# Designs tried in a protein design run: designed miniproteins, single chains, continued (3). Part 108

Each design is a single chain, and the fold is of that chain. pLDDT is the mean over its residues in the fold that is shown.

## One batch from the design tools (miniprotein)

Design m11751
Fold by ESMFold2-Fast:
Structure m11751 (fold): chain A 90 residues (1-90)
Amino acid sequence: MERAEELREEGRRAAAEGDYEKALEHYARAAELYVEAGDYRRAAEVAEEAARLTPDPEAARAFLAAAGRSYEKAGDRERAAELFERARAL
């Protein structure tokens, strides 16, 4: 889906420029569109990128939990479990 991939790329560009607020907005929108398209693996990848970028531990925990849920829907139970454990460790 072109729009979700474009938003993910815009998020990466904003992050590279140090605009973390804009990057997180683009990543959140991209993840929503990937979920709507049934592309749960890409939704999980975007949520992991957001978790690494945010300085807020509570936001990072929420993004890791969202990534875990998306990997579960993608059928990747081992990766989902790893992300839930990382979220708990924060």
Scores: mean pLDDT 83

Design m11752
Fold by ESMFold2-Fast:
Structure m11752 (fold): chain A 87 residues (1-87)
Amino acid sequence: MESVEKRQREIEARAEELLGDPSLSEEELRERARELARRLAELVAERSGQDPEEVLAILERDIEAARTRRELALMVATLELHVEALE
């Protein structure tokens, strides 16, 4: 529980940093999320033996569903922290 709560707080703090930068548009956040999703899919596939295309498809659906800068900032923050955890 504590580890999950700490991770959630880290994601929220990073998302607020991204939202605080008015130069980061929804389009820029979405592109960053897609780049991070590709990186995460490769790392997850290497570690778990899953198909990287399947992992990427799930992440891309979540990114496509995001409609606001806040949702995209949370997605970017989440993906950044997951990539760091697996590297």
Scores: mean pLDDT 80

Design m11753
Fold by ESMFold2-Fast:
Structure m11753 (fold): chain A 55 residues (1-55)
Amino acid sequence: HMSAEELFLEGIKKYAEKNKKDPLEIVREGIEGARKMNRDEVVEFWEKVLEKLEK
């Protein structure tokens, strides 16, 4: 069983593989988008996803 962040990251990785993108870039774009929308809770969610992916 996976957390919501882990399930979401799995989806991001599959999308990245299919589109030949770096999952890290997708997560960073997500954080930037959430910050632009001033949604702290969404930013925290993306940051937890980044922590699980982190390089």
Scores: mean pLDDT 79

Design m11754
Fold by ESMFold2-Fast:
Structure m11754 (fold): chain A 74 residues (1-74)
Amino acid sequence: MADAIRRLREEAERILRRAGVSEERLEELLANLRDASPEEQGLVAAWSIVRNEDFALATVPVSREAARRIAAEL
């Protein structure tokens, strides 16, 4: 269980590193998430996964969907 969530977090960290976005920028996108592009919404979701130490993937819709897929594979 924890291993699947850890791999999801590692992938999220990789996405954020590749994008090179600042935490300040991600906070701005989160505040205006409805107006963000699909790519920007994906970055906010990845950031939510990385920042959530308890792996509460239910904070954003895409994180909930990813968590459900992982749970179904376990």
Scores: mean pLDDT 62

Design m11755
Fold by ESMFold2-Fast:
Structure m11755 (fold): chain A 81 residues (1-81)
Amino acid sequence: SEARELAERGLELARQGAQAVKDGKYDEALKLGDEAVRLGMRGLELAETIEEVQLAIAAVLAGIGVRFEAAIKGGYPLEAA
C-alpha cells in the first residue's frame, strides 16, 4: 500500500540519518530525520490497517530519535530539525 511504502521509506531515511550521525554529518542527519518524520506522518494519514499504523509510528519515532541525537551531538537546539 501507499501507506506502507511511505513508512518503509521513512524508516530507510532514519537508518541513513543514524549513519550520518556516526559520520559526524549532523546537518545531513537532521534533514534525513525530518524527512523520516514527514514520511511517517503521511503514512499514518493513509494507514488503513494496524500494521500500517505501527510502521508509520515506527518511522516517526526513528526520525525523531535521529533528529534528537544529531541536535545534541551537533550542538543544535532541539527545535532546529
Scores: mean pLDDT 86

Design m11756
Fold by ESMFold2-Fast:
Structure m11756 (fold): chain A 85 residues (1-85)
Amino acid sequence: DVVSLREALQMAKEEIEKYKVPYSGSLTPADIELEDEFLKELQAVSPARSVIETLIRKFVKKAKEQGLSGAAVLNAVAEWASARK
């Protein structure tokens, strides 16, 4: 089962809200590093629903643990989605 790009964005938003990861209007270098790391991982894996769901949860938890913005997670998913044909 291949996840749609719209579904991936919705899943990311739901996980961010579930774990109550804050959104920040200003991204730090650490936020940008997380965004780039997550985007690279998304590009390297199968777009199967279980794989994408696991990866989103991994990076949402990492953002929460490190006090980073949920916006970094959402930006990575949005960039991944927009880059696909």
Scores: mean pLDDT 79

Design m11757
Fold by ESMFold2-Fast:
Structure m11757 (fold): chain A 64 residues (1-64)
Amino acid sequence: MEKLVEEAERRVTEAALAGRLDEAVEIIRETVAELRALGASDEEVHAAANRLGGALQDAIEQRK
């Protein structure tokens, strides 16, 4: 699960920095769904969503 979140964070950052915000949001949504399908706890899913959302926010701020 950790490697899935790490890869998703990288992809979210790349998409957001390229201006593809819709793709970045979709990556977060798909990653959360995949974690749930793999049996991740609600706490693990929430932590991953916060991490990916933070990466998206940081990338958006870098573009300003």
Scores: mean pLDDT 82

Design m11758
Fold by ESMFold2-Fast:
Structure m11758 (fold): chain A 62 residues (1-62)
Amino acid sequence: VSEEEFDEEVDVALLLIHYGILKANGVPKEEILQHLRDLLEKTTSPAAKAELERIIAEVERE
């Protein structure tokens, strides 16, 4: 496993924690979605992109 792949997986986990904190602090859904979309654009790993797309879909559904 490459270091880059490991770092991208860790970034997704950290994003989930960050999302939980933002939601708990009452940050607007639109701002959370902007953060997720920005991270999706920066992500190069197909696996990490797929995971981010799932998270974005869940947030948009709420």
Scores: mean pLDDT 68

Design m11759
Fold by ESMFold2-Fast:
Structure m11759 (fold): chain A 67 residues (1-67)
Amino acid sequence: NKKIEELRQKVLEVLEKHPDGLTVDEIAEELGVPRDTVAAVLGYLVSEGKVEVKYDKEKKEFIFRLK
């Protein structure tokens, strides 16, 4: 599906610009797409080992970044 492939590429490009990582909501806001759509794409990227997720105890949020 071209739309999913294009969104995956855009998510990777956004994370490349933010090497310290971003939350799902920050990625959704930057791309102008629904939070649930971004969360689904991030789930695939984490399962593929392209993106890592860490819990930030200070911010109390999950942060996604490129491996």
Scores: mean pLDDT 83

Design m11760
Fold by ESMFold2-Fast:
Structure m11760 (fold): chain A 59 residues (1-59)
Amino acid sequence: AEVVVEMETGLQARAGAQLAEKYAGAKGTVVSETKVRIVAETEEKAKQGEAAARAFGGK
């Protein structure tokens, strides 16, 4: 499952990618300056990664 999250800044995008990996077991990749692609085994984990990223500066 995959979700793309837009962050307010590039620093938040990098932090959001790491937090998705740490708290949801997803793979976070910065796709552009402010966009993070979150890839996980299940849609539930992808949504958990999205929530973690958004909590730390999602738009």
Scores: mean pLDDT 75

Design m11761
Fold by ESMFold2-Fast:
Structure m11761 (fold): chain A 71 residues (1-71)
Amino acid sequence: VPELTPEEQEFLKKVVAELREAAKAAYEAAGGDEAKAEAATLEAAEKKIEEVSKENPKVAEILREALEESL
């Protein structure tokens, strides 16, 4: 597991919180359609990881690994 600086840990926590809010919004918007909610959540996660990779590639790699382990 790569070791993060305190600043990188704070950034990771912020991104994770944003992804959790996006997942909640996707599930609510899907109205109980799990497949639609999953697809929207994965799309949001992919876009966020791409944005994060431009600012901090190390944090983006951690997020990518977490996403892959969740599948």
Scores: mean pLDDT 76

Design m11762
Fold by ESMFold2-Fast:
Structure m11762 (fold): chain A 81 residues (1-81)
Amino acid sequence: MSLRELLEETIARLSKVDPGLAELVRALAARLPEDADLAGATAFVSGLIESRASRETDPAVRAGLLAVRDELEARAREALA
């Protein structure tokens, strides 16, 4: 799996939970070169989701954000193995 595919899947998942964060991740993904470091890029995006989740007061939305982060991290780990 490419970093681009992983980020597009993550953006699609985020758009159902936090459309604003999905747009931010999309803008960041558009600036990444095709040979961008997968581990570094996914760690950065994971950190953005975590930071957004930590400021979320709705437990259901927070859980949804963390689920997207966990899926991103799991998929990135598989791609690096």
Scores: mean pLDDT 81

Design m11763
Fold by ESMFold2-Fast:
Structure m11763 (fold): chain A 91 residues (1-91)
Amino acid sequence: DEVEEAEKKVEEELEKVRELLEASPEMPANPPEARAALKALLENQNPDNILALNDAVERAGAMAKEDLLELAEAVAEAALKKIREEAEKKK
């Protein structure tokens, strides 16, 4: 099921971002790369962009912990909503 696979992918990437942000006590500054990736996710709101955000956060070491977590969760919710809406159209 393409929908279930896409939902799982979004949830897995959000979980990775959450783990990186919550478990990374170091990194006192906000990396421009991570914030740029998050901005792209907000604009496009698709699952592939969540993977890009996760990759950027992983490379940067989760430097903007609270802001990135909150925004990543909001973007993941929007991506899941789009996946579910597309699934409904196919029914």
Scores: mean pLDDT 61

Design m11764
Fold by ESMFold2-Fast:
Structure m11764 (fold): chain A 103 residues (1-103)
Amino acid sequence: MTVEELLMLVLFEPGIEAAINKKTTLDDAELKAVYRRVVEKLGLEVTGESDTSIDVVDPETGVRLTLSLDLTATERNLLKAILETDENESMQKIYQRSLEELE
């Protein structure tokens, strides 16, 4: 499973849509922090970063992925809700540590 495929599954997980928090969205800095932590946890290497994306490579397979910041407010709300309600200790820890790195 690629990081992009994992992120897409997280964004569209059945049942989490009911927990969508529409009051706030992840901003670009928060989304970048989440992506950086996912990259670190999966052992991926950052090959490039822009205002709209982070480019990564899996050193084991050579597969290249682009993690987009061009997410709609709905997609950002879904990701936030999943990260806040996920019972998976690893994903919850990634989210918490990502927020702790923001000033």
Scores: mean pLDDT 62

Design m11765
Fold by ESMFold2-Fast:
Structure m11765 (fold): chain A 91 residues (1-91)
Amino acid sequence: LTPEELLKELIEEYKELLELAKKGDKEARLNALDLGSTILTLADKYNIWTPEIKKVANDLLAFLNELKAKKPTGPGTDDLIQFVNDLLKNS
């Protein structure tokens, strides 16, 4: 697989996990967060910034902010929000 093909496959898996998470699946929610951060890390590593990857970053931010608003979150959630914001600034 090329890096572009790998990212496309990961984005499709992320979309499926995000839809399950929206339906209340807490395990899918955690998996979506992990996969989203992996997608953004790989995008940065390979310098691949498509509108679809930027959408993943924005969707992940919205999701993290929603989690933070619904219940107290730990430093890991705040760190991940900062990580995504920094990537969006540099893309």
Scores: mean pLDDT 77

Design m11766
Fold by ESMFold2-Fast:
Structure m11766 (fold): chain A 98 residues (1-98)
Amino acid sequence: SAAEAERADARARLAALPASLEEALKKAKTEAEKYLLKALAHALEAAAHLILGDFAAAEEEIAKAREYLDKAVALDPSLQAYRDQLEREVAAVRARVA
């Protein structure tokens, strides 16, 4: 089923994320970019956990994404657009858990 394929892809993404993040961080030129990459990695982990039905794990990862994104935006206000995306993910997690 499509749901089984999505779960397999989510698990594969979770396994690959640490190495992908480490490689991306080596190419980042600013502290703001490094915080943004960390925030995006945690947001991707949250999305994968939502697909797997692990809502508590998803909320923990969104909290980490929010922390890193706030640090990134403090250094580079142009990154504020990513804050709107994170807030939409937070709203989606709460709607599914409630």
Scores: mean pLDDT 81

Design m11767
Fold by ESMFold2-Fast:
Structure m11767 (fold): chain A 66 residues (1-66)
Amino acid sequence: TKTLGAKLPIEKLPSVKDWEPGKVYELSDEEKEEVAKELGLKPEDVVSAQALKGEDSVYVKVTYKP
């Protein structure tokens, strides 16, 4: 497996606005699909996706099959 990190606007993951800063959250299937699409990955290749709320954005870490 490989990992890919990205910084996305909060608007791309609307649930992030309700999250606590500094906590890592597992993304829902719907959110994983949206993030995979943004990163050029197929949802079926995504093993896990986690996100961390920043000041004006969200930091996403995606683990996928190459």
Scores: mean pLDDT 77

Design m11768
Fold by ESMFold2-Fast:
Structure m11768 (fold): chain A 84 residues (1-84)
Amino acid sequence: SEDEEKILKILDYVASLPKSVKYVSIGTLAKELGLSQSTVSKLVKEAEKKGLVKRTKKGISKKDAIEALIEYGVKLLEEAVKKV
């Protein structure tokens, strides 16, 4: 879905930032991804609903984003293995 693709794009962006970055604010995500702050907030809330990340006062943690991408990758591999 479009929302799932946008959530994945947010997670990938946060995970790709330098080691010095521990958190990314909603405002930074909106600016860097060309989305409105309301759209990013809605997508982050949906990601929280799915257990992928937790929103903090500092935004999304890089650790949460990396862990969510690993879990997504594992899920894709499990689905691929079931096809064999």
Scores: mean pLDDT 80

Design m11769
Fold by ESMFold2-Fast:
Structure m11769 (fold): chain A 82 residues (1-82)
Amino acid sequence: SAVRARLEALRRRLEAARTREEFVALGNELIRLLLEDPSLSVEQAIGLALRVIGIQIDLDLGLISLDEAKAEAIALVDELLA
């Protein structure tokens, strides 16, 4: 599916991200993809988008490292690919 191919590509880009700026851009792309995914209910899409936003906030506040933020975002994408 187009959504699956986009998630797999986004997962690879998340693994490759070296900067906070790259990670933030990819997180925002993931949020858009979640909200546009017709296979997710509105409640599922909002819940997952809020999880991504939470990772971004924790990173911005210095509560987690970039590597920790990447691991959490990749784990969320892996849940969607399962």
Scores: mean pLDDT 88

Design m11770
Fold by ESMFold2-Fast:
Formats: sequence, structure tokens, C-alpha cells
Structure m11770 (fold): chain A 72 residues (1-72)
Amino acid sequence: GAAFEEGRRLASKNAAKLLNEAIDKLRAEGIEDIDIEVTEGRTTGVTTVTGGDKKYVITADKVSGKVTLTEE
């Protein structure tokens, strides 16, 4: 397969892992009302997870498969 398809597959797996991590962190703080917003581009996906006064941003590079989690 093309390297781009491999990057997209890795990005999806890594993004799902970090999404679960962000949700678990909010639940550990007793936050159950969690809002999830997804903005999907051709080469980049952004998932925002908000609960209480906490916000996590997950940025997925669909080319490299690299995914980052940032707390705001």
C-alpha cells in the first residue's frame, strides 16, 4: 500500500488510544458530562474533548501517523 494509507491507519489507531486516555482522565476527576468535537481534514484530524473546566486536543497527522495530545 501507499505510505499515506499506512499513515492514516496508524493515525486512526493512535488517535483512538489518546481519545480513550483523555476520557479516562476526565472520568478519574469525576467528570461524566464529556463533549467530543471532531474536525477532519484530508491530511490532519483534530478531536477536542471537553469536560468541566478541562480541555484536551488530539491532533492526528494522517501522513506520518503521528498523534499528539495537548491539555489546555
Scores: mean pLDDT 78

Design m11771
Fold by ESMFold2-Fast:
Structure m11771 (fold): chain A 75 residues (1-75)
Amino acid sequence: SEIIPYSPELLGTYKSVSHDKTAEVSEDGNKLKITIKEPGQPAKTLLVDPESLTFVIYKGKKGFILEGELFLKTE
């Protein structure tokens, strides 16, 4: 995998590679709003600095790493 800098094209919907979780990444002012959903649980929302989130390319697909978990972009 390759680490890439944040750009607005990285906004959108993601899915965990290891768990039944989805994530939506959107902008909220100067922060990124990350909404994580998993079956049977209430949605978890995080506000993070764009520079604090590790964006990657994994096997040609854009993704990010959050708390040791890889999410790949679906939309």
Scores: mean pLDDT 84

Design m11772
Fold by ESMFold2-Fast:
Structure m11772 (fold): chain A 95 residues (1-95)
Amino acid sequence: SMADDLKDQVNFFTDLAIKLIPDKSEELNKIRDKFLQAVDNKDVEAARKSLDELVDVVREAASTLDPGSRGQLLGLTGLWRSVLMSLLDQLEQEL
């Protein structure tokens, strides 16, 4: 389902981000939980806000990394934000 795809994608992205910025693990896990709860509640706007919070934390932390790791994390973040927002658009249309 679209909800299952959203949960799968955010879980994989968040786990990869935690691997690169483990000092943000607690904050990222809390935001992920907010996103997952919003998806379960079919609250697309709350899910969008949580995704933007997740992206902001990752982008801020990326500035502290070496150039290679920073580039990879920023690229991944941009890609997954685009994918997840598109999936949220599709979920909203099905409600």
Scores: mean pLDDT 86

Design m11773
Fold by ESMFold2-Fast:
Structure m11773 (fold): chain A 80 residues (1-80)
Amino acid sequence: SNIDKLLEGLKKILEEVEKKEHVDPTEILKLLNEYIGDVLEENSENLSTEIRTLIKELLDSEDKEEVLQKIKEIIDLLEK
């Protein structure tokens, strides 16, 4: 399932971000491309507007706590 792949990738991104002292938008983009890039390219229309908005906000965030919060919110929305 594309949702299962997205959840697995987001959980791995969450773990990687938690290990960092700070986050950079370039690093977040790299992690998104590595773990969920293919799913995002194939399934943008199947994602809710709310989830798409949160993913866009991740790319612009430099605050580790904000990034962690947004990833957790996306995971919660996908798990229903």
Scores: mean pLDDT 77

Design m11774
Fold by ESMFold2-Fast:
Structure m11774 (fold): chain A 96 residues (1-96)
Amino acid sequence: MQSRLDLAEAMLEIFKKLLEAVKAGESEAEASASVSNDTLSAEYTLTYKDGELTIKGKLTSKAGETAEFEETIKVTLEELEEIVRELEAEIEELRA
């Protein structure tokens, strides 16, 4: 449960930073976070540009194997706000 809480908190900070930049009228924003647990370490970089969110991840296993991925999705300001609210709710449930 702790690893899930740590990941949720890291993702919340990323999305809050992106949301603040978008609300400030920035056409492009970037945020990154890293999280690790007993099985893997992960580095996430999220880039928002003109209504598109690009998620880049690098996962490193305890055995030293690495996997990289990149996904681009279209998101609205309202969808970013919803993600922040959902992450805040998940964190509260994980702490309860």
Scores: mean pLDDT 75

Design m11775
Fold by ESMFold2-Fast:
Structure m11775 (fold): chain A 84 residues (1-84)
Amino acid sequence: LGELHALYVTALAIRRLMKEKGVDHVTVEEVAEYLGISRETAQELLDLLEKAGIVERLPDGTYRLNEEAFNKLLDEYLDALMKA
């Protein structure tokens, strides 16, 4: 549950950053600053989201959110909360 919560919060932060900046990509540094965490912790969370298919890492080192995968993560997170 705690890991699923951290992944959901990180994905939501990415979505909000994209909305605020009017772009479809974020940097690891932008995620770290937005969440108030270290770059290293943000990189770890982004690596987990990439492994789960929720974000795509681009050749320039930026990340793009997969909206369908994000919606599935939201459903999984809500289900986990209801079953806990």
Scores: mean pLDDT 80

Design m11776
Fold by ESMFold2-Fast:
Parts: C-alpha cells; structure tokens; sequence
Structure m11776 (fold): chain A 73 residues (1-73)
C-alpha cells in the first residue's frame, strides 16, 4: 500500500541519517533516543498494516540505533 511504502521510506531515511551523523562523528545519545522513539511508532504502524518490508526496515534501523546508543553510553 502507499501508506506502507511511506513508512518504509521514512524508516530508511532515519537509518541513513543515523549513518551519516555517525560517520561525521556528530551523533548524540539524545538524537538516537528520538530516532528510536519515531522508528518504534513506524514499526507499530507497519505491523498494523501487515507490511513485513516496512516492519523490517523499522526493526533494522532500531537495531542499528540501539547498538550505537550502547557504544556512546
């Protein structure tokens, strides 16, 4: 669906931004916490729509953000 595709694209965009900020050395724990909160919302919506690709995109982005947050704390 068009809604599921938007959720997937937003999750992928958040993941890409996290990777960009990490590469630049400017990524903060607060930015990661905000990203995780938004990605969790996207994951819930993807799950409700039954879209596995959108859900996986959100899950992969959350896993990356959680790993980086653990490294910074």
Amino acid sequence: SAEAEKLKKEAEAIKREIERLAAAGTLTPDQLREAIARLRELGVKAKELGDEEAYKAAKEAIELAQRLLAELE
Scores: mean pLDDT 87

Design m11777
Fold by ESMFold2-Fast:
Structure m11777 (fold): chain A 96 residues (1-96)
Amino acid sequence: QVVKLRIRAADAGLEIEFEGTLPAAVAVAEAVEPYVSPESGGVVLVAAAAGAVGGGADPEKDTSLKGKAVIRSPDRAVAEAVAEALRARGIEVELR
């Protein structure tokens, strides 16, 4: 199952577009969490990914960290830090 999601970390101006497996989507949420305050809904990404999955609870569930994230931010240091964290987990990242 492929999950598509878009997140915004308003505090850092960080925007991420992601397509990949659910475990990879969770890894994206974890990497972004330090840059999103609890008040701005740092956990909303995981809920959105879970809602988007919707299909098939059985053998098809991919546990791999496959996916691609496109990261945009006016704060380049934040964008690079998130990109490095995701690449360290084997997720493909494009900085814009």
Scores: mean pLDDT 64

Design m11778
Fold by ESMFold2-Fast:
Structure m11778 (fold): chain A 110 residues (1-110)
Amino acid sequence: SLDELRERARELLTKVFEAYSKGDLEKAKEIARELARTLQRELERHAGAPVRVDVEVSEDKVTIRVEHPAAGLRLELEFPKEDIKKNPEEVAEQAADALAGFARRARELL
């Protein structure tokens, strides 16, 4: 379900942003790779079509890009280091909500 996708995304996003907020960029990158694989699988399941997911962890920000080429849908989320450090849980919630919204729109454009 979309609720299950949102919760799975939130859990992994929280782990990425918490590692990032603590300055552990290598751990953040490792979890981000797992997040990208999980999101691609779950989003493809909901969309019924190929989806591209990229999660980039840099020293100044975390970027999440999702594309559904067949539907012409694209989502790009950028989270600056300062925002992540202030409240990693809130940033994870915002990202999870955006990803669930993307999945809903992709599903409607079958």
Scores: mean pLDDT 86

Design m11779
Fold by ESMFold2-Fast:
Structure m11779 (fold): chain A 103 residues (1-103)
Amino acid sequence: MQDQYNRMFDYLTDNVDRIRQLRAQYRAQYAAVGAISAAQQARVDRIIRNTTRINKYQIVIDAIRGADIVGQMQRDMGMSRGAAYRYMIQIIDDVIADIDARR
């Protein structure tokens, strides 16, 4: 169990520059589509509260490896494109905060 967390964390730390680049890309894409509604933001916040730390790490690892997480959130959760970008930005912010705190 500890070894799995350590391997995921090490991978995220080794790829922190790519994670920051992905965040910048999602921020630019979010700015291009415009701000989401309060209802969409509340839904994003609810989904993030229900996302475990391991799942946040896995989502970011999958995004680094080229998975279309935004498309998956639109298909599986019925999110708007803007809500899916906002979700990814907040997940990445949480992961970067964990990296910075455990450095």
Scores: mean pLDDT 85

Design m11780
Fold by ESMFold2-Fast:
Structure m11780 (fold): chain A 94 residues (1-94)
Amino acid sequence: SEVEAKRAEIDKRIDEIKKLLDEYFQEAVRISSKAAIEVNKLKKKADEYITKARELADTGTPEAVEQATRFVDLAEKYAKESKDIVEKAKALAE
């Protein structure tokens, strides 16, 4: 069903976001303590939205799955911001 497909997509996206945030945090630690602190803050915010997204997706209603997708989108935004912080820190270290 569409709901089952969306739930599978949410789980896949969450796993990728968590992996990316871990990678960006590890890279930030190597470059700048300031960047590491900022990335860690974004990682914690993303984890909160990921938890909410999983809880909503588990209810299995179309409305809850749509809301879960919005929380995953927000967590993905924090991963993108983390990447940008790392890239800027690398540029400044040159």
Scores: mean pLDDT 88

Design m11781
Fold by ESMFold2-Fast:
Structure m11781 (fold): chain A 58 residues (1-58)
Amino acid sequence: MPDVATIETWIDGVADAIAAGDDPALIAASLDTIYAWAKDNATLTARVDALRATLAAG
């Protein structure tokens, strides 16, 4: 299983992708994958939820 530091790196990569204006559908798919690994960690799931909210806001 990936460790917390690896999942944090993936979350940071998604934040960068949102800032770069990458494809929202690919970003959403990446967030779903990361959430599946982060589900037992409240801090990591909160970060994913915040990025989903940012993506949804446009």
Scores: mean pLDDT 81

Design m11782
Fold by ESMFold2-Fast:
Structure m11782 (fold): chain A 65 residues (1-65)
Amino acid sequence: MDGRTLALRLLELIGQGKLSPELAAKLKEKLSSDDFPAMLQLSGAEFLEALELSPEERAELLALL
């Protein structure tokens, strides 16, 4: 899965209210950052690393993907 596909999936999860409010807010901040266009060119693994999630936040997100 590439960064673009992951970004679209994250927006879907945020819109559906499936994420905790804290994680959703953090993802919205990252997806609206100046770095976001560059992140879309990354692999899925690199995109996830660029989100700078805690281990707990990453586990929550991966369980929903």
Scores: mean pLDDT 79

Design m11783
Fold by ESMFold2-Fast:
Structure m11783 (fold): chain A 91 residues (1-91)
Amino acid sequence: MSVEELLAKLREKIAELRQQGLTSEDQEKDYRILEALYKMLEGYLNGDRKKVGEALIELQKILSEKYNKPLTLHEAFVEASRLLDEVAREL
């Protein structure tokens, strides 16, 4: 899957969660994760290293909150890669 196709899938999932009204804390956290993943990939595609770094810091914070465990930037990057693979494999 191309980076552009993955960005399109992320946009669709973000739109779906927004349409559901973010009625739970879990939905709000999932929305924030998808937004940060989108920002990271867009930054990567555009060669914007600052944007990629900012998105990774955001992901580190959100994922640490979601899992109730402080994650390193490396652990956040590994989890971001796993989540992107999950999005890419969804129908």
Scores: mean pLDDT 79

Design m11784
Fold by ESMFold2-Fast:
Structure m11784 (fold): chain A 94 residues (1-94)
Amino acid sequence: MEELKRQAIDDLYRAIAALENIRKTGTPEEQKLADEAIRLVDKAIEAVKAGNFEEALQYVREALEVVKKLKPSTAREAAIEDLQNAIEALEKLL
């Protein structure tokens, strides 16, 4: 349980790092989408820390849908991979 929680949190922080890159280099539209995705990932991290894994999973899935709206880039693909890894870890905690 603790190892999977740590893995999920680490994957979510890695996703934030990729999204922060998009915030710094993206268009205003991309910055808005990155901000929305980061907000959802932050909520997911708080939910994981609280032991609310189902709520965390919902936030990660919502963040993934927002990230998919971004233009293809290395940072976008990294964020998608990190969010998908977090989903896998969170599903194992349910």
Scores: mean pLDDT 89

Design m11785
Fold by ESMFold2-Fast:
Order: sequence, then structure tokens, then C-alpha cells
Structure m11785 (fold): chain A 98 residues (1-98)
Amino acid sequence: MTEEEIRLLKEAIEKLQEMIEKAKNSDTVTLTEEDFVFLGKAVDLTNDPEARAFLDELERRLAASGGTVTLSGEEKQRFIDVLKRLIENLEKKLKEAE
């Protein structure tokens, strides 16, 4: 793994942690097109098929809504759980870097 790839993994972990904290501190989470671009890259780095399926579902809602998706209740909790799993997978990949 290159130094640039290690840096990108660390930056992805930090941003995912920030998104989780925002989600925990609010009744709703509003996701923008920029958030989906980032989440798509994070999912691709983890090769997690369940996270990919969840993101694809939310991206279909983004296309239908005109550029934002708002999550609350059970959907918000599922979003937080997916991000936590992405962080665990990225941290594992980072520990395997030399």
C-alpha cells in the first residue's frame, strides 16, 4: 500500500467518524450528492456487499428527491451501523498496510 493510499484511508476513517457523530447528535441526517460520492469511495475500499446495497438504495432515493436524502429513526440507525462497519473494515485494512 502506498503512503498516499494510507493517507486516503485515514482521511476516510476520520470523515466517517464525523458523519456518525453528526448522526448521533441530530434527530435526522441529510445526505447530499457530495456525501454519496464520498460514501461510494469508502464502500469501494471495503468491498462490503451489504454496505454497497444500502448505499445503492439511498442513491436511488437521491435521484428521485432532486439532490438530498433525509434519514430518521430506524433508517438513521441503520446508516450509523453501516458507517461503523465501514470504519472497522478500513481500520483493519490500514493495520495490514506496511
Scores: mean pLDDT 82

